Designed miniproteins, single chains, continued (2). Designs and how they scored, part 57

Each design is a single chain, and the fold is of that chain. pLDDT is the mean over its residues in the fold that is shown.

## One batch from the design tools (miniprotein)

Design m6086
Fold by ESMFold2-Fast:
Structure m6086 (fold): chain A 50 residues (1-50)
Amino acid sequence: SMEEIKELQELIEILEKQAETLKSNGDYGGARLLEEMAKSTRKILDEMLS
């Protein structure tokens, strides 16, 4: 649904911003996990939009 698409887009943006914050604080492990979650979520979003 369009609502699910919007929620996934917002989640990706939140995960990317949080990953940048973690890297700024020296938490590279946490940042990597959030970046991988964002990539996985983007893949799901791309499949939904195809």
Scores: mean pLDDT 87

Design m6087
Fold by ESMFold2-Fast:
Structure m6087 (fold): chain A 71 residues (1-71)
Amino acid sequence: SLEELLEELEELRKTLSGEAREIAEKAIEHLKKGDAEAAQKYLALLATVDPESGKRMGEIAHKALKLLGLT
């Protein structure tokens, strides 16, 4: 469900620190607003700062965007 995916994103964000956590927080914020373009921009930025977390968060966010009809 979308709720479970958002919860998974929040849990992943809690494992991050510093700049990576701030970027992840922005990505989740825009995702919750339905701003797919801004969310994807922050996810791409996260992948440059923390490639492993960026990949994991990107996969979860893509599923969430698909459920929102924002693919």
Scores: mean pLDDT 83

Design m6088
Fold by ESMFold2-Fast:
Structure m6088 (fold): chain A 84 residues (1-84)
Amino acid sequence: SAVEERKKELEARGLEVHRRLLEIVARLPAEEQAAIRAELAAANAELAAEWAASADTPENEVALLERYLARLEELLARAEALLA
């Protein structure tokens, strides 16, 4: 189904963004590393809470994954900006 294909795409992209984020974060000063790691931990906790509350349909699961991916992409962009 289109929903299952979308979930697989989001999971694959999330893995890619996460790996790139870890690479960039490792190159930051300790204070910036700690800040990005704290926000990543908060994003993970938020996804877990939202998933428990509202992952009741495939469409809602996709919406949660899309918001989580957007959050990871935001963190990556901020980490990249800190290197500049």
Scores: mean pLDDT 86

Design m6089
Fold by ESMFold2-Fast:
Structure m6089 (fold): chain A 114 residues (1-114)
Amino acid sequence: MINLTESGGGTFKEGSSVTLTSSYSGDPVVLLSWWRQKEGEPLELVASINSNGETSYSEDVKGRFTISYDSSKKTSTLVMTDLKIEDTAVYYSMAVGEDGVLAFGEGVTVTVVA
């Protein structure tokens, strides 16, 4: 079983930057990702990184957000730059184990204000 603990949420001004961090424990991981849920919208994939360091991003965040992974520290980070009001969401870290089982963190709220 994989456990995920997230930090870095809060209330931020438009145009600012924030770093979200997820620490994982338990079974080995093959994929780490960040998802978000905006009010009244479906859960969407924001960014992913695999064990080879290959990344993918949704079109809405491409060029603004950067995902990274440190296997020795067992952490993933999502660096979010040039925050927009529409980035307001609950952000969830997700991990995929070698067995293909998915684990989600509890989520952190990011609120962007003018």
Scores: mean pLDDT 86

Design m6090
Fold by ESMFold2-Fast:
Structure m6090 (fold): chain A 72 residues (1-72)
Amino acid sequence: ALEDLRAALLAMGVPEERAEALVARAAAIPGLTDEDVEAITRAAVAAYRATGDPEAALAAAEAELARLEARA
């Protein structure tokens, strides 16, 4: 799940160091599920499909991650 998220971010043109930082933050969330990781990935993919912009994809992933952190 987390490796699939990293691969998706890299495929969308997100720099490796930024993708790794996001994945590390996600991995630190207690009780993070595969379903939660899929939600982050879906948010990034939806933003990228709408804009073609890797920064928009990363921002959407970070927003979903922040929502999950607030829940945890």
Scores: mean pLDDT 83

Design m6091
Fold by ESMFold2-Fast:
Structure m6091 (fold): chain A 86 residues (1-86)
Amino acid sequence: ATLKATLKVSGVTEEKAEEAARKAKEWAEKQGLDVKRVEVKVVDENTVEIVVEAGTREDAIAALQAAVKALQELGAEIHGIEVEQE
């Protein structure tokens, strides 16, 4: 299953995006989730895209939520989230 989320944000840098992706993947691996890929990309100053690839939709959702939480822990403000299945 592949999920793509578009986040309206403030306070996200490319470094924070990369760190959030790493934290989410590490968390998922510790939980035993079948997560193959977590990517967090800065599209512009106010937009981030998250792509998660996982063996199940449930695992993909969990990893996506972990990436959003990691961004917030790194000081990002999340103003909106739009999720689609690719």
Scores: mean pLDDT 84

Design m6092
Fold by ESMFold2-Fast:
Structure m6092 (fold): chain A 97 residues (1-97)
Amino acid sequence: DDDLLRAMELLQEGQRAFKEKKYEEAIRLYEEAIRLAPGTFFAVLALENLGKALEKLGKLEEAIKAYEEAARLAERLGLKKEAEELRKRVEELKKKL
């Protein structure tokens, strides 16, 4: 699936941008990956990484929304451990609001 391959490439590019502290660029790349593969495991990873980049920019409410969406999708895909970890991150961030 060409869209899945492109989503994976965008996720990798976004992770590289994040490591370079180019958080706004990372956000754009992760959002593109989510649009191309919205109901997939790659979308869970992109949403989690989107949340991390939003945290780095101090956008905590937006980060919480990204992690909540990632958790809901992980639950739908049967990724129980990943969903539990994302839910814990949401609760930790809510304490900072």
Scores: mean pLDDT 90

Design m6093
Fold by ESMFold2-Fast:
Structure m6093 (fold): chain A 55 residues (1-55)
Amino acid sequence: MPTPEQRVDAAVAAYERGDLARFMEIVAEILATEPDADAVLAELDLRLREVDAAR
């Protein structure tokens, strides 16, 4: 099974590509499968902010 970190990495990669459909799929998988989805989504938000700040 993919780890929370692998899911976050995959979501960031989809976001970077502009693949919103894949990004939304991964977010839905996090919400459905992770016991602490809030912590995983907080990590995803932090990673996305870092991507935006690098521009």
Scores: mean pLDDT 79

Design m6094
Fold by ESMFold2-Fast:
Structure m6094 (fold): chain A 108 residues (1-108)
Amino acid sequence: GEAEEKGAEEAERAGEEGARASGKEGASLAGGGASLGGERAGPGAGMGGGSGAVSASTGAVAEGEEGAIEGARRGLRGGARAAGKLSGEKGAEGVAEGAREGAREAKA
């Protein structure tokens, strides 16, 4: 009914706000992971210590790229998971609010 539709719309809006906040946090974590990976690996960096100079450079670059990709993927997964959970919880609240409002209007 109309109360269910209104509840769904409110739930969607609340979920969208929560998802947006969680998405920003996830994107920030992903960006931080990529930046940190690049800083640690650096082109020609000795961070691949224990290898020959060429091997160390190649290893450091590869490790930086993998670290950045993994960091970005972890951040995005975390953000998406948090957004989904928050959206679900807010969805339930919105539906409940819409139902209560509809019941009140029906009795008036």
Scores: mean pLDDT 41

Design m6095
Fold by ESMFold2-Fast:
Structure m6095 (fold): chain A 100 residues (1-100)
Amino acid sequence: KITDSSRRGRELTRAVRAAARAAGLSEEDAELLAQAANVMVWLVEDGRLDAYEATYDQLVEQLEAEGNEAARELLEEIRARLDAGASVDELIEWLRRRAA
């Protein structure tokens, strides 16, 4: 359902923001990562793997150009878990544990 998808998206973005801030990232970078993770999850769930790969590659290139190693590392860990078949709920739990 659209409502359930929106709720899960909000929970995911909140968890990513918390993990990013715990890693010492700025509010702006935390928001960027949260939106990126939400888009990546959407693309994986929809089976749009080419768009998922392109989105991830573009974000990694941007973060590398900015020298933002901490944001890049968190994004790489998020991708590794999604590629390993982690559910959105498992990803949210991992991010919450990382923020604690």
Scores: mean pLDDT 81

Design m6096
Fold by ESMFold2-Fast:
Structure m6096 (fold): chain A 100 residues (1-100)
Amino acid sequence: SAMAEEKKKQAEELNLQGRILAAQGDYEGAIAKYKQAIATDPEYAEAWLNLGEVLAKQGKLEEALEYYEKALELASAKDPNSTTARMARANLEAVKEKLK
């Protein structure tokens, strides 16, 4: 629907704002923007992936694991060979190794 497409565009914009903040080292600001993107479109897998990456950078590995699992679930449901699905899987495996 037009409303679903609009929500996706809003989530993409919020995700972009989060990525810019993360690149500047503002992890708290980035987390807030990624959470807003997820609230706007909970199926937007890239926002779940990016939130997991920031949490992992903060050493919150168990939390990062949960977000990577959700990102992989959502991305794989659409396309298991997508960049988001491949990145979520790789990051999930890396965090599992660190938790051993």
Scores: mean pLDDT 90

Design m6097
Fold by ESMFold2-Fast:
Order: C-alpha cells, then structure tokens, then sequence
Structure m6097 (fold): chain A 92 residues (1-92)
C-alpha cells in the first residue's frame, strides 16, 4: 500500500540524515536495499521497522554484515519499486 511505501521512505530518509549510506536495486519483482554505516542500535531499530512491513502483507528478508544491513522486499508493485528507487537515488 502507499502507507507501506511512505513508511519505508521515511525510515530511509531518517537513516541518511543520521549519516548512513543507502543503495537499492530491482531484481525481478523484488527490491534489494543495502544500508551501510549503521551502529548496532540502528541495525536493531531498522530490522524491526522492516519486519513491521511484513505484518502489512509485504515479504522481507534481512541479512546483516558488520555495519551493513541488506534487505529484500517482495510484494511491491512495479510503480512502488520505481518510486523507492527514485527516492533512494535522490538521497545520494
């Protein structure tokens, strides 16, 4: 839903404002997001926020590598993926 996309955009903008680096790519119908430069508390908070999207009907897979969080989100429309990719590009 639009609320899910808006919640994710708000999360990503907040992390970028706090100094994180964010990149994303599309793989078929999945959105892959990589967030780097996170501290332990940010990793925990971000993981919980992303898992919260799964309760709203999206599928989320998370993997952690040091200070980097990788998330794969499934269930988004092509238009929603494009909106998120354009937003993340604007945060560079």
Amino acid sequence: SSEQVNALIALLKGLKEDGASISASKSGTDLNITISGLNTNQIIATSLSLIGLELEGLSVTISIDGDTLNATISGLTDDQIDELLNTIESLQ
Scores: mean pLDDT 81

Design m6098
Fold by ESMFold2-Fast:
Structure m6098 (fold): chain A 62 residues (1-62)
Amino acid sequence: DLEAKARTYRIAAENNQFTADWLLEKAKEDPSLREKYLQGAEQSQRFAEINEKLAKEYEKKA
């Protein structure tokens, strides 16, 4: 089911974007862990972008 896959990737994109935003805020609050939070935010942002691309591809094929 292409629509189900599209929804799954859309949810994954949204969740990873939320995590990235949360980690960016944590980087502002804790200088001792800033680098780790920024690295985590970058990784989550990449996963958000990958999942958004997949969601769009499956939405077009559905």
Scores: mean pLDDT 85

Design m6099
Fold by ESMFold2-Fast:
Structure m6099 (fold): chain A 88 residues (1-88)
Amino acid sequence: EKKKMAEDFLRAAESGAKTWKEQADAAAEKSDDEAIAMLQQAISVMDSLIKGAEYMSKDPESKEYAEKAKKIAQEAKAWFEKKLAELK
């Protein structure tokens, strides 16, 4: 069901944003190089989530959840990009 898939996608975006932030913070405690690599990976993941959300938003049953997931991924991406700029 498309609605359930979109709800699951939103939950994945919320959980993913939180988990990637936690992983970036943990990597920064080890080394700046590890933090940079983690942040670059997180940005790539957020870009994939944004594209997936854009695709899902074309379906009326998925649109509400897809738009929320896109916003979460966009906000998380901005946070990762800011942190990456601070480390370089």
Scores: mean pLDDT 83

Design m6100
Fold by ESMFold2-Fast:
Structure m6100 (fold): chain A 65 residues (1-65)
Amino acid sequence: LYDRAVEAIRAGDLRRALELARELLRRGDHESAHNVAVQVKREAERRGDEEVVEEAERIIEEAKK
């Protein structure tokens, strides 16, 4: 699952990477979800995609709990 999320980021599919990060959270893999969300946030900030940045920040916050 984590590897698929990293592949999605490399392919530029940030929304798919966020979906996979949410699946990681639901499965209890908070560390992998956090790592994916941080990478998505950085790429979304470079692209100016504020909606994706906000979604990634929500996942980062949930993963810290």
Scores: mean pLDDT 82

Design m6101
Fold by ESMFold2-Fast:
Structure m6101 (fold): chain A 70 residues (1-70)
Amino acid sequence: ATELVLEAKAAFEAGDIATGRALLDEAVALAEAELRATVPEAEREAAIAELRARAEGLLAQLEAAARAKA
């Protein structure tokens, strides 16, 4: 997951928003799978929602930074 996030950041910095989005989506999917395997069901929905909210915030930040450089 960490390597995918770093690769996504590099893609956004290069202006490749599509590749950055794809890599972030893959990192989120991997992190969700880990949460589903390790987090108790009672806490799982909240943990996944928090992960998705953080991923959405990061995506918006990286996209804005990429656009600002253009």
Scores: mean pLDDT 78

Design m6102
Fold by ESMFold2-Fast:
Structure m6102 (fold): chain A 68 residues (1-68)
Amino acid sequence: MEEIAELVKEALKAAGIEEDAEDIAEDFVKLIKEGKYEEVLTGLENLKERGGDEEAIEKAKKLIEELK
């Protein structure tokens, strides 16, 4: 979960969302803990469309798929 949070923060920085990166990463971790994997995966696809780091996003998606 910490690794997923770090990857999400990396992706957010690439999209220019630096100030809120920690809060957004914590929201993603909360959704994962609640079993809302589809919402997290949708959020990552939206982040990719907004210019997030594709490599970090794909790594995060793989880690989330391993948790299912």
Scores: mean pLDDT 79

Design m6103
Fold by ESMFold2-Fast:
Structure m6103 (fold): chain A 102 residues (1-102)
Amino acid sequence: TVKLTQSPSSISVKEGDTVTLNFTASEDVGNQISWYKEKEKKELLFRFGKPWNVDSRFSSSGSGKNYTLTISNVKKEDEATYYGKSFASSPETSGQGTKLTV
């Protein structure tokens, strides 16, 4: 089973800032990754590194074991917990989340 570690565990930023959230997988997961935003509902942002339903201020990058979600021009509505997930193994593995406060 692939294990995901997210960093930082929590971060506080100001509106207008750029923030980067990372996850590291215990093994190479290829492009079989997704990013989710969770508040009252779970929202898929990126699947296989590609935008799904996400504001252009968000970007996803990474390869192998290391993946990054970047949010530019942060808004108060971006305040949430963000989860990296891997589909490279069964069952799917989720990181512990990064809590973003704005």
Scores: mean pLDDT 82

Design m6104
Fold by ESMFold2-Fast:
Structure m6104 (fold): chain A 58 residues (1-58)
Amino acid sequence: SMEDLRLAFLELIRLVSTYPSGTTISKEEAEKELFERLAEKVGEERAREMLEILNSWD
């Protein structure tokens, strides 16, 4: 749970850091990229749970 949340935030930070300054990206595209990165590390089911938790904070 907490480790998954930490991993999700870390991957989100890494994702954002890969975009050049001034790059515009849609929420949908960002969520897709984040999901793919998380699924590669922890599997699709767990990645989905992590994204659901992050989206719940908004």
Scores: mean pLDDT 72

Design m6105
Fold by ESMFold2-Fast:
Structure m6105 (fold): chain A 90 residues (1-90)
Amino acid sequence: MEDEATEYLTEGKVALNKGDYEKAIEYFEKAIELDPNLPAAHFLLGEAYKKLGDYEKAIEHFKRAIDIAEKLNMTPLVERAKKALEEIKK
């Protein structure tokens, strides 16, 4: 129960690795439904949208991941999300 959001993150990562970006988005959105302040889910949504070429949604989710991760002092995730955001701007 308490780990259900983490299970959806894991399933989403598996889908993302297989190139099933729409399925990955579905799993990450389920993780956010259970834990809306889960920065990893927002970061991975950004990655999935970036793979689909939806840069507007990718930017939105990376910025949300940064905001949440900064509040939680998750510095490595903040840096990863900022780097991903810069890659979109190229």
Scores: mean pLDDT 83

Design m6106
Fold by ESMFold2-Fast:
Structure m6106 (fold): chain A 75 residues (1-75)
Amino acid sequence: GDLAEKRKKVAIDLAKRVLPPEYAERIQKILDEALEKGDKKLLDAITSALFRAIRERKTPEEILAEVEKVYEELK
């Protein structure tokens, strides 16, 4: 729904602020795929992992790894 699209946009905007462009682009692709599938649970899990890793001040490499791990486990 519209709320899922807004959640994706907030997550992508945050990723672009804290990560190198190539890392933010990879996260955008993962979020786009989750939204395209209509999997709200997957989208919520990915965005939660991203927000948590940023809050815990992980490196860009660690942030991407946490997002990819959640995506691989739940896709």
Scores: mean pLDDT 82

Design m6107
Fold by ESMFold2-Fast:
Structure m6107 (fold): chain A 58 residues (1-58)
Amino acid sequence: MEEEEKRLKELAEKYGIDYASLKAIRDVLGLTVEELEKLFDLAVKRAQEGKAWARAQA
């Protein structure tokens, strides 16, 4: 319980998302905090790769 709340707050800070909003996203998607973290890490990695590719082509 406490670990999940702490992880969720850390994710909110890491991604610049309001804690209440991140909690709502978790509840809507039915994901665990661990799965949510994995999803966000993948999204950030994809965005970074996309930006690098776009900059090379710009």
Scores: mean pLDDT 72

Design m6108
Fold by ESMFold2-Fast:
Structure m6108 (fold): chain A 72 residues (1-72)
Amino acid sequence: SKKDEILRLIGEILRIIGEILDLELEKKKIEEKMKKGEISEEEAKKKLEEIDKKIEELKKKREELMEKLKSL
């Protein structure tokens, strides 16, 4: 049914939001490690760029799912 499809899409969107939040927390931990001198600026920058790329991909997927939800 349409309601079951809506609930499934909402569930997928919420999962993606959770993944983005986890990645944002990981970014904060890397920044804190860099400030404490536990990781080099070069290593921190590389890891942050990789995380930012993952966040961008997840945001795009979230937008696609939200658009699909609006079409129902």
Scores: mean pLDDT 89

Design m6109
Fold by ESMFold2-Fast:
Structure m6109 (fold): chain A 65 residues (1-65)
Amino acid sequence: GVEKAFEAGRKAGLDAYNAGKTEQEAIDEGRKAGVEEGKRYGLSEDVARIAGTLGAIEGIKEAKK
């Protein structure tokens, strides 16, 4: 469900930011990962994009600690 898309986005955003990408690039990577995972669980692309984006933002926050 939405939780899977969020977690995929969080991990991808964290990994991208730690790899030296900008916050916007890390958000884009997390959104993409959230869409791919969310579609596996029957989420619409719009819902999966939102969940992945929110996950990426959380991942970037974790990377900054």
Scores: mean pLDDT 85

Design m6110
Fold by ESMFold2-Fast:
Parts: sequence; structure tokens; C-alpha cells
Structure m6110 (fold): chain A 84 residues (1-84)
Amino acid sequence: SLKEQAARAAYRTLRERAKAEGVEIPDDVLREVAQAIADFTEAALNNDQKKMDEAIKKLEELREKYKDHPLVQRALDAVIDTAK
């Protein structure tokens, strides 16, 4: 599905950035963040305002949950800022 493809693309991008910056981020963290980004991407492509709002709320929750991972913070902020 488009959502699964988006999640895989986001996961790969995050992993490549972590490698480039020389930082270790647990795989489960990368997968959870990638899935949330994919959920937002799907909602945005469908122009579904309610689902976009729900996806942004989840991205904000992940931002708080993973505040000790600067790379994750930057990735989440980029998506959230695009929605505003």
C-alpha cells in the first residue's frame, strides 16, 4: 500500500541520516517514527483534515517521547512545521 511504501521510505531515510551523523537510534524507535510520518503523509495526500490532525497529535507525542534523540526531534519538527 502507499502507507507501507511511505513508512519504508521514511524508515530508510532516518536510518541513513543516523548513519551519516554517527548516532545510534534503536530500530524500534526508527520504525515507530517512520510509521507516524507515513500516517501523516497518507492523510495529507487524501486531504483528510481530521486524520491529519490525529497524525500531527501522534507526531507531537513522539516528539515528547523521544526528546533525547535530536535527529528524531528534527525529523518530527520538519513534518509538523509543514502541517502548520
Scores: mean pLDDT 86

Design m6111
Fold by ESMFold2-Fast:
Formats: C-alpha cells, sequence, structure tokens
Structure m6111 (fold): chain A 71 residues (1-71)
C-alpha cells in the first residue's frame, strides 16, 4: 500500500511539474491537483493518503513555478 501510494504520488508530481514547465498557470495546476485528490478519495484512498499526495503535489507546483519565474 505505501509503495503504491508513493509511486502514484511521484507520478502526480511529475505530471504537475511538466504542466507548469509547459506554461500552465499556478491556478490551473492547483485545480488539477485538487481534482486528482478528489478522484483518489472516491477510489478508496484514505484521508491521510489523499492529504499526503495533495501536499506533495502543491509543493511540486510551487517549486516548478519558482523555477520558471527565475528564468
Amino acid sequence: MKEQVERHTKHIEDVLTKLVREGASREAAIERAEAIGKSLGANGYSEEEVKEIRERALKAIEEAVEEREKE
């Protein structure tokens, strides 16, 4: 279970980072992260798992936005 959650979390981080690097707004990336979190909850992920994935997704978005804005 933890291994599957970690694998999914990394995939979500990669997808959101790529979207931001390709020019998606911070707001659009956050909306996608929230939609993913809602979908995961509906598919049997615990509240703690969804929270962890969301927190890491939001951190990845912030880091990608900061990197883009520096250039």
Scores: mean pLDDT 79

Design m6112
Fold by ESMFold2-Fast:
Structure m6112 (fold): chain A 81 residues (1-81)
Amino acid sequence: MKVEILSVEVETSDGVTEVRVAVSSHGDNIYVTAIARGKAGATARVKVTLKDEDGNIYTVELTVTVPFDGGEAVAVAVLKA
């Protein structure tokens, strides 16, 4: 399956040092991954809008909270198309 990224919006609290967003596909599944690093309790909100080969539009929102100082949090959304 082929997916086009239309937009990525990232909102972070104080104490977030890095946010990474990745979109991948495997078979008929779409994976949206958000990773945040920073201080304990810091949060990142990620909103990704995607379009598939058939013109269907998907919006995914992920929130990640850093578990400890210098830690990483990972959230994954899996879409079956």
Scores: mean pLDDT 82

Design m6113
Fold by ESMFold2-Fast:
Structure m6113 (fold): chain A 60 residues (1-60)
Amino acid sequence: DEDELLARIARRDLERYLEENKDVPVEELEAHLERILAQLEAQGYTKAAEVVREFLEKLR
């Protein structure tokens, strides 16, 4: 399942991105994640989109 694979990749990549960008303003981090979320939702990758939403909730 491509969506499950993308969800796994998204979790790994977002964990790394947030760890590397601890000093970046939350508004910029949220904007980056919201852009990724919109692309995944537009393509129908529901499981990968849910992973991005989990990370957005942690930032809020």
Scores: mean pLDDT 82

Design m6114
Fold by ESMFold2-Fast:
Formats: sequence, structure tokens, C-alpha cells
Structure m6114 (fold): chain A 78 residues (1-78)
Amino acid sequence: SLMEEIEKAREEAVEDARRAREAEKEGDILKAIGLKLRAIGSVWHAHLLGKKLGKPELGQEAAKEVNEIDPELKLKLE
């Protein structure tokens, strides 16, 4: 179901954002960048699926959670 895919994408985005933050603290810059890109991709995936489901707020919630973990990302969904 689309809702299950959205929830999975949201969970993956949050997990990768947390792991990226941890990699930054350890000085592993390449790992941090890779994990940030994965988190952004998962937020975008949740956004596209949320729009398809007629619930754009789902992608916005994913972006908000990732931004709370990494405020520097400042993810904004149109």
C-alpha cells in the first residue's frame, strides 16, 4: 500500500538523518554526506507518494522530522 511505503520512507529518512549527524560528530565527512543525501531522497519519495495519495502533509511531516534532527538541511517541500 502507498501508506506503508510512505511510512517506510519516513522511517528511513529519520534513521539516515540521525546516522548522518553521528557521522558528522565522528568527523566522517563522506559518510555524513552520503547519509544526508539518502535522507533527502527518502523525504522526496515520501513527498511524491503523499501527493499521489492526496495527502501532501505526509511528506511535509517527514521533512519536518529530518529538519529537527539536522536544522542545517532546511528541507522545504512545495
Scores: mean pLDDT 88

Design m6115
Fold by ESMFold2-Fast:
Structure m6115 (fold): chain A 100 residues (1-100)
Amino acid sequence: MVEEAKRLLEEAKELLEKAKASKDPEEAFRLADRAFELAVEAYELAKKAGDLELAREAAELALEAGKLALESATNLEQLLRAIGRILRGIGMLLDVELEE
């Protein structure tokens, strides 16, 4: 589980870097949204493995991806989706802090 969580987190980081470099808001949103999904999967696997440091890193990346998706949103549906992503990211960070 830890190795898979690390792989997903690395893939999410690569997608987030591509999203930041993109000049197309639609592409940036899609890449950031996918980075969020991978970071959430990494978070869940890290928590199951008891790796709270990795879970925190994944939660922080998920929040960063949600924020970038918000900045890249071009319509109301994307905006609301990004807000939901940010709220989930905050919730995951709080969950990790309460377990420490």
Scores: mean pLDDT 86

Design m6117
Fold by ESMFold2-Fast:
Structure m6117 (fold): chain A 64 residues (1-64)
Amino acid sequence: MTVEVTASPLVVAQMGDVLPVRVGDRITIEFDEEKKTATVRTPRGEAVVSLAQAEGLVQAATQF
C-alpha cells in the first residue's frame, strides 16, 4: 500500500531523526507488510522505518 501526504509541522517534528523534511513537502509512504517496514520518500531523500513509525507519520500528516 502506498500513501501520499503533505508534511505538516507535526510531521517535520517526528521526522527530524529520520530524514530532512520541510512543511509542505510531498511525502510518499510505501508499506511493506512482508518486511514489517515502510519506505518514506521526500524530495530530500528516503528512509526505511518501522510500520508503527509510518502509521504515526500518516496520523500526524492527516490530523492537519
Scores: mean pLDDT 75

Design m6118
Fold by ESMFold2-Fast:
Structure m6118 (fold): chain A 74 residues (1-74)
Amino acid sequence: DLEAKVAAYEKKLAEDPNDALAWAKLGYYLDLLGKYKEASEYFKKALELDPKNKEVLEIDIEAGIEVLKKAVLG
């Protein structure tokens, strides 16, 4: 359940707001739920905390592709 994953990462971030991977994962699940603006903001936050984190960069690239698809088709 995507909503359960979002809730789990929101709880994790409430305990550790500097967890860059948790911000990226939360953004990824929000993108899958169609919350593209929030997903983009959370990916940006993740990259601000750890700009060299490969997992964050890989998630950001995937989300960016989906945002572009929806901009072209919507």
Scores: mean pLDDT 71

Design m6119
Fold by ESMFold2-Fast:
Parts: structure tokens; sequence; C-alpha cells
Structure m6119 (fold): chain A 81 residues (1-81)
């Protein structure tokens, strides 16, 4: 479908970072943030957020509370950058 503009991607990064500050475990927002970061050429950051989203889904499926808490903390740390 239609590729995102740079301006649209920048707005999405801001929006989804705000959403993730409220809910750092929201895998949907992590994926959307990663997509926007890819449009901006920030491939390493995009990979980190996408990987965290996948791991969070797996931790929830496995009821791994310790892993879930670790991943949430990592998302919060990345959002401070």
Amino acid sequence: PKPKSKEEAEKEVKYYKEILKLDPALAYALEKLAEALEVLGKKEEAKEFRELGKELIEAMRNKDEKKYEELVKKVEELLKK
C-alpha cells in the first residue's frame, strides 16, 4: 500500500512513544513505532522495538512474569532516549 511520508512517520513515532509511556507492554504500539522508525531510516531502533514486541507476546503466552517485567523495563529505558 501507500508508503508513509517522513512527516507522517515522525508524528507516529511521537504518538506511539506517548502510548508506550502509558502502556509499555502494548505490542501493537511497539510494532507501529518500529514501522515508523524504519521509514525514518532508524533500522537498529526499529529492530529493537519489534523484537521487544515479539518477546512480550511470548512471555505473556508462557506466563513468564520475570521475563515480562524485564522486557517492560527495557522498553521504558529505550523510551528515555
Scores: mean pLDDT 81

Design m6120
Fold by ESMFold2-Fast:
Structure m6120 (fold): chain A 107 residues (1-107)
Amino acid sequence: MEGGRLAAKGGGLAAQGGLLAAKNAKTREALAKGIGGAVGGAGGEGLGRLAAETGNARLAAEGGRAAAGGGRAAAEGGELAGNKEAAELGRKGAELGRKGAELGEAE
């Protein structure tokens, strides 16, 4: 299931970006966004993996949405932390998550 694979990859990148943003956070806002990215990304990765293994389109859509939300939070957290790598990981995670959700919803 391609949607599940994209959601899993997007979630993984979002989780990495969120964790990196949290580790480099100088403010409570940056820390909260980083943690949100890590949690949302991890959820997207898990659901995306399950979707890829089971062929379940609903899990791909849910995982993709979680990865997209987590990726956005990670990107914002990375920008607030002044960490370009975290922001870039978040943006890539959000884009892959969005595509995974679209493919899951189209089935």
Scores: mean pLDDT 88

Design m6121
Fold by ESMFold2-Fast:
Structure m6121 (fold): chain A 75 residues (1-75)
Amino acid sequence: MGKEKAIEYLEKAKEAALKGDKEKALEYMAKAMGASPPEYHPEILKAISKADQALDEGNYEEAAKTFEELKKYIE
């Protein structure tokens, strides 16, 4: 059940980002992508790039919002 596990990891990534834990946010995002690979969803790949950029810039609120958007794209 990759979809449910991916959503769980994205929720953990969002929580980590809101706590300012960049390392954990990136780890959980990677685990979410492993559980539900995004190769067939261009919008998801763009959102992943956006979340990574936000974390690199220290914009944890934007990263958290992007993780929540990613959850909505996983059908």
Scores: mean pLDDT 77

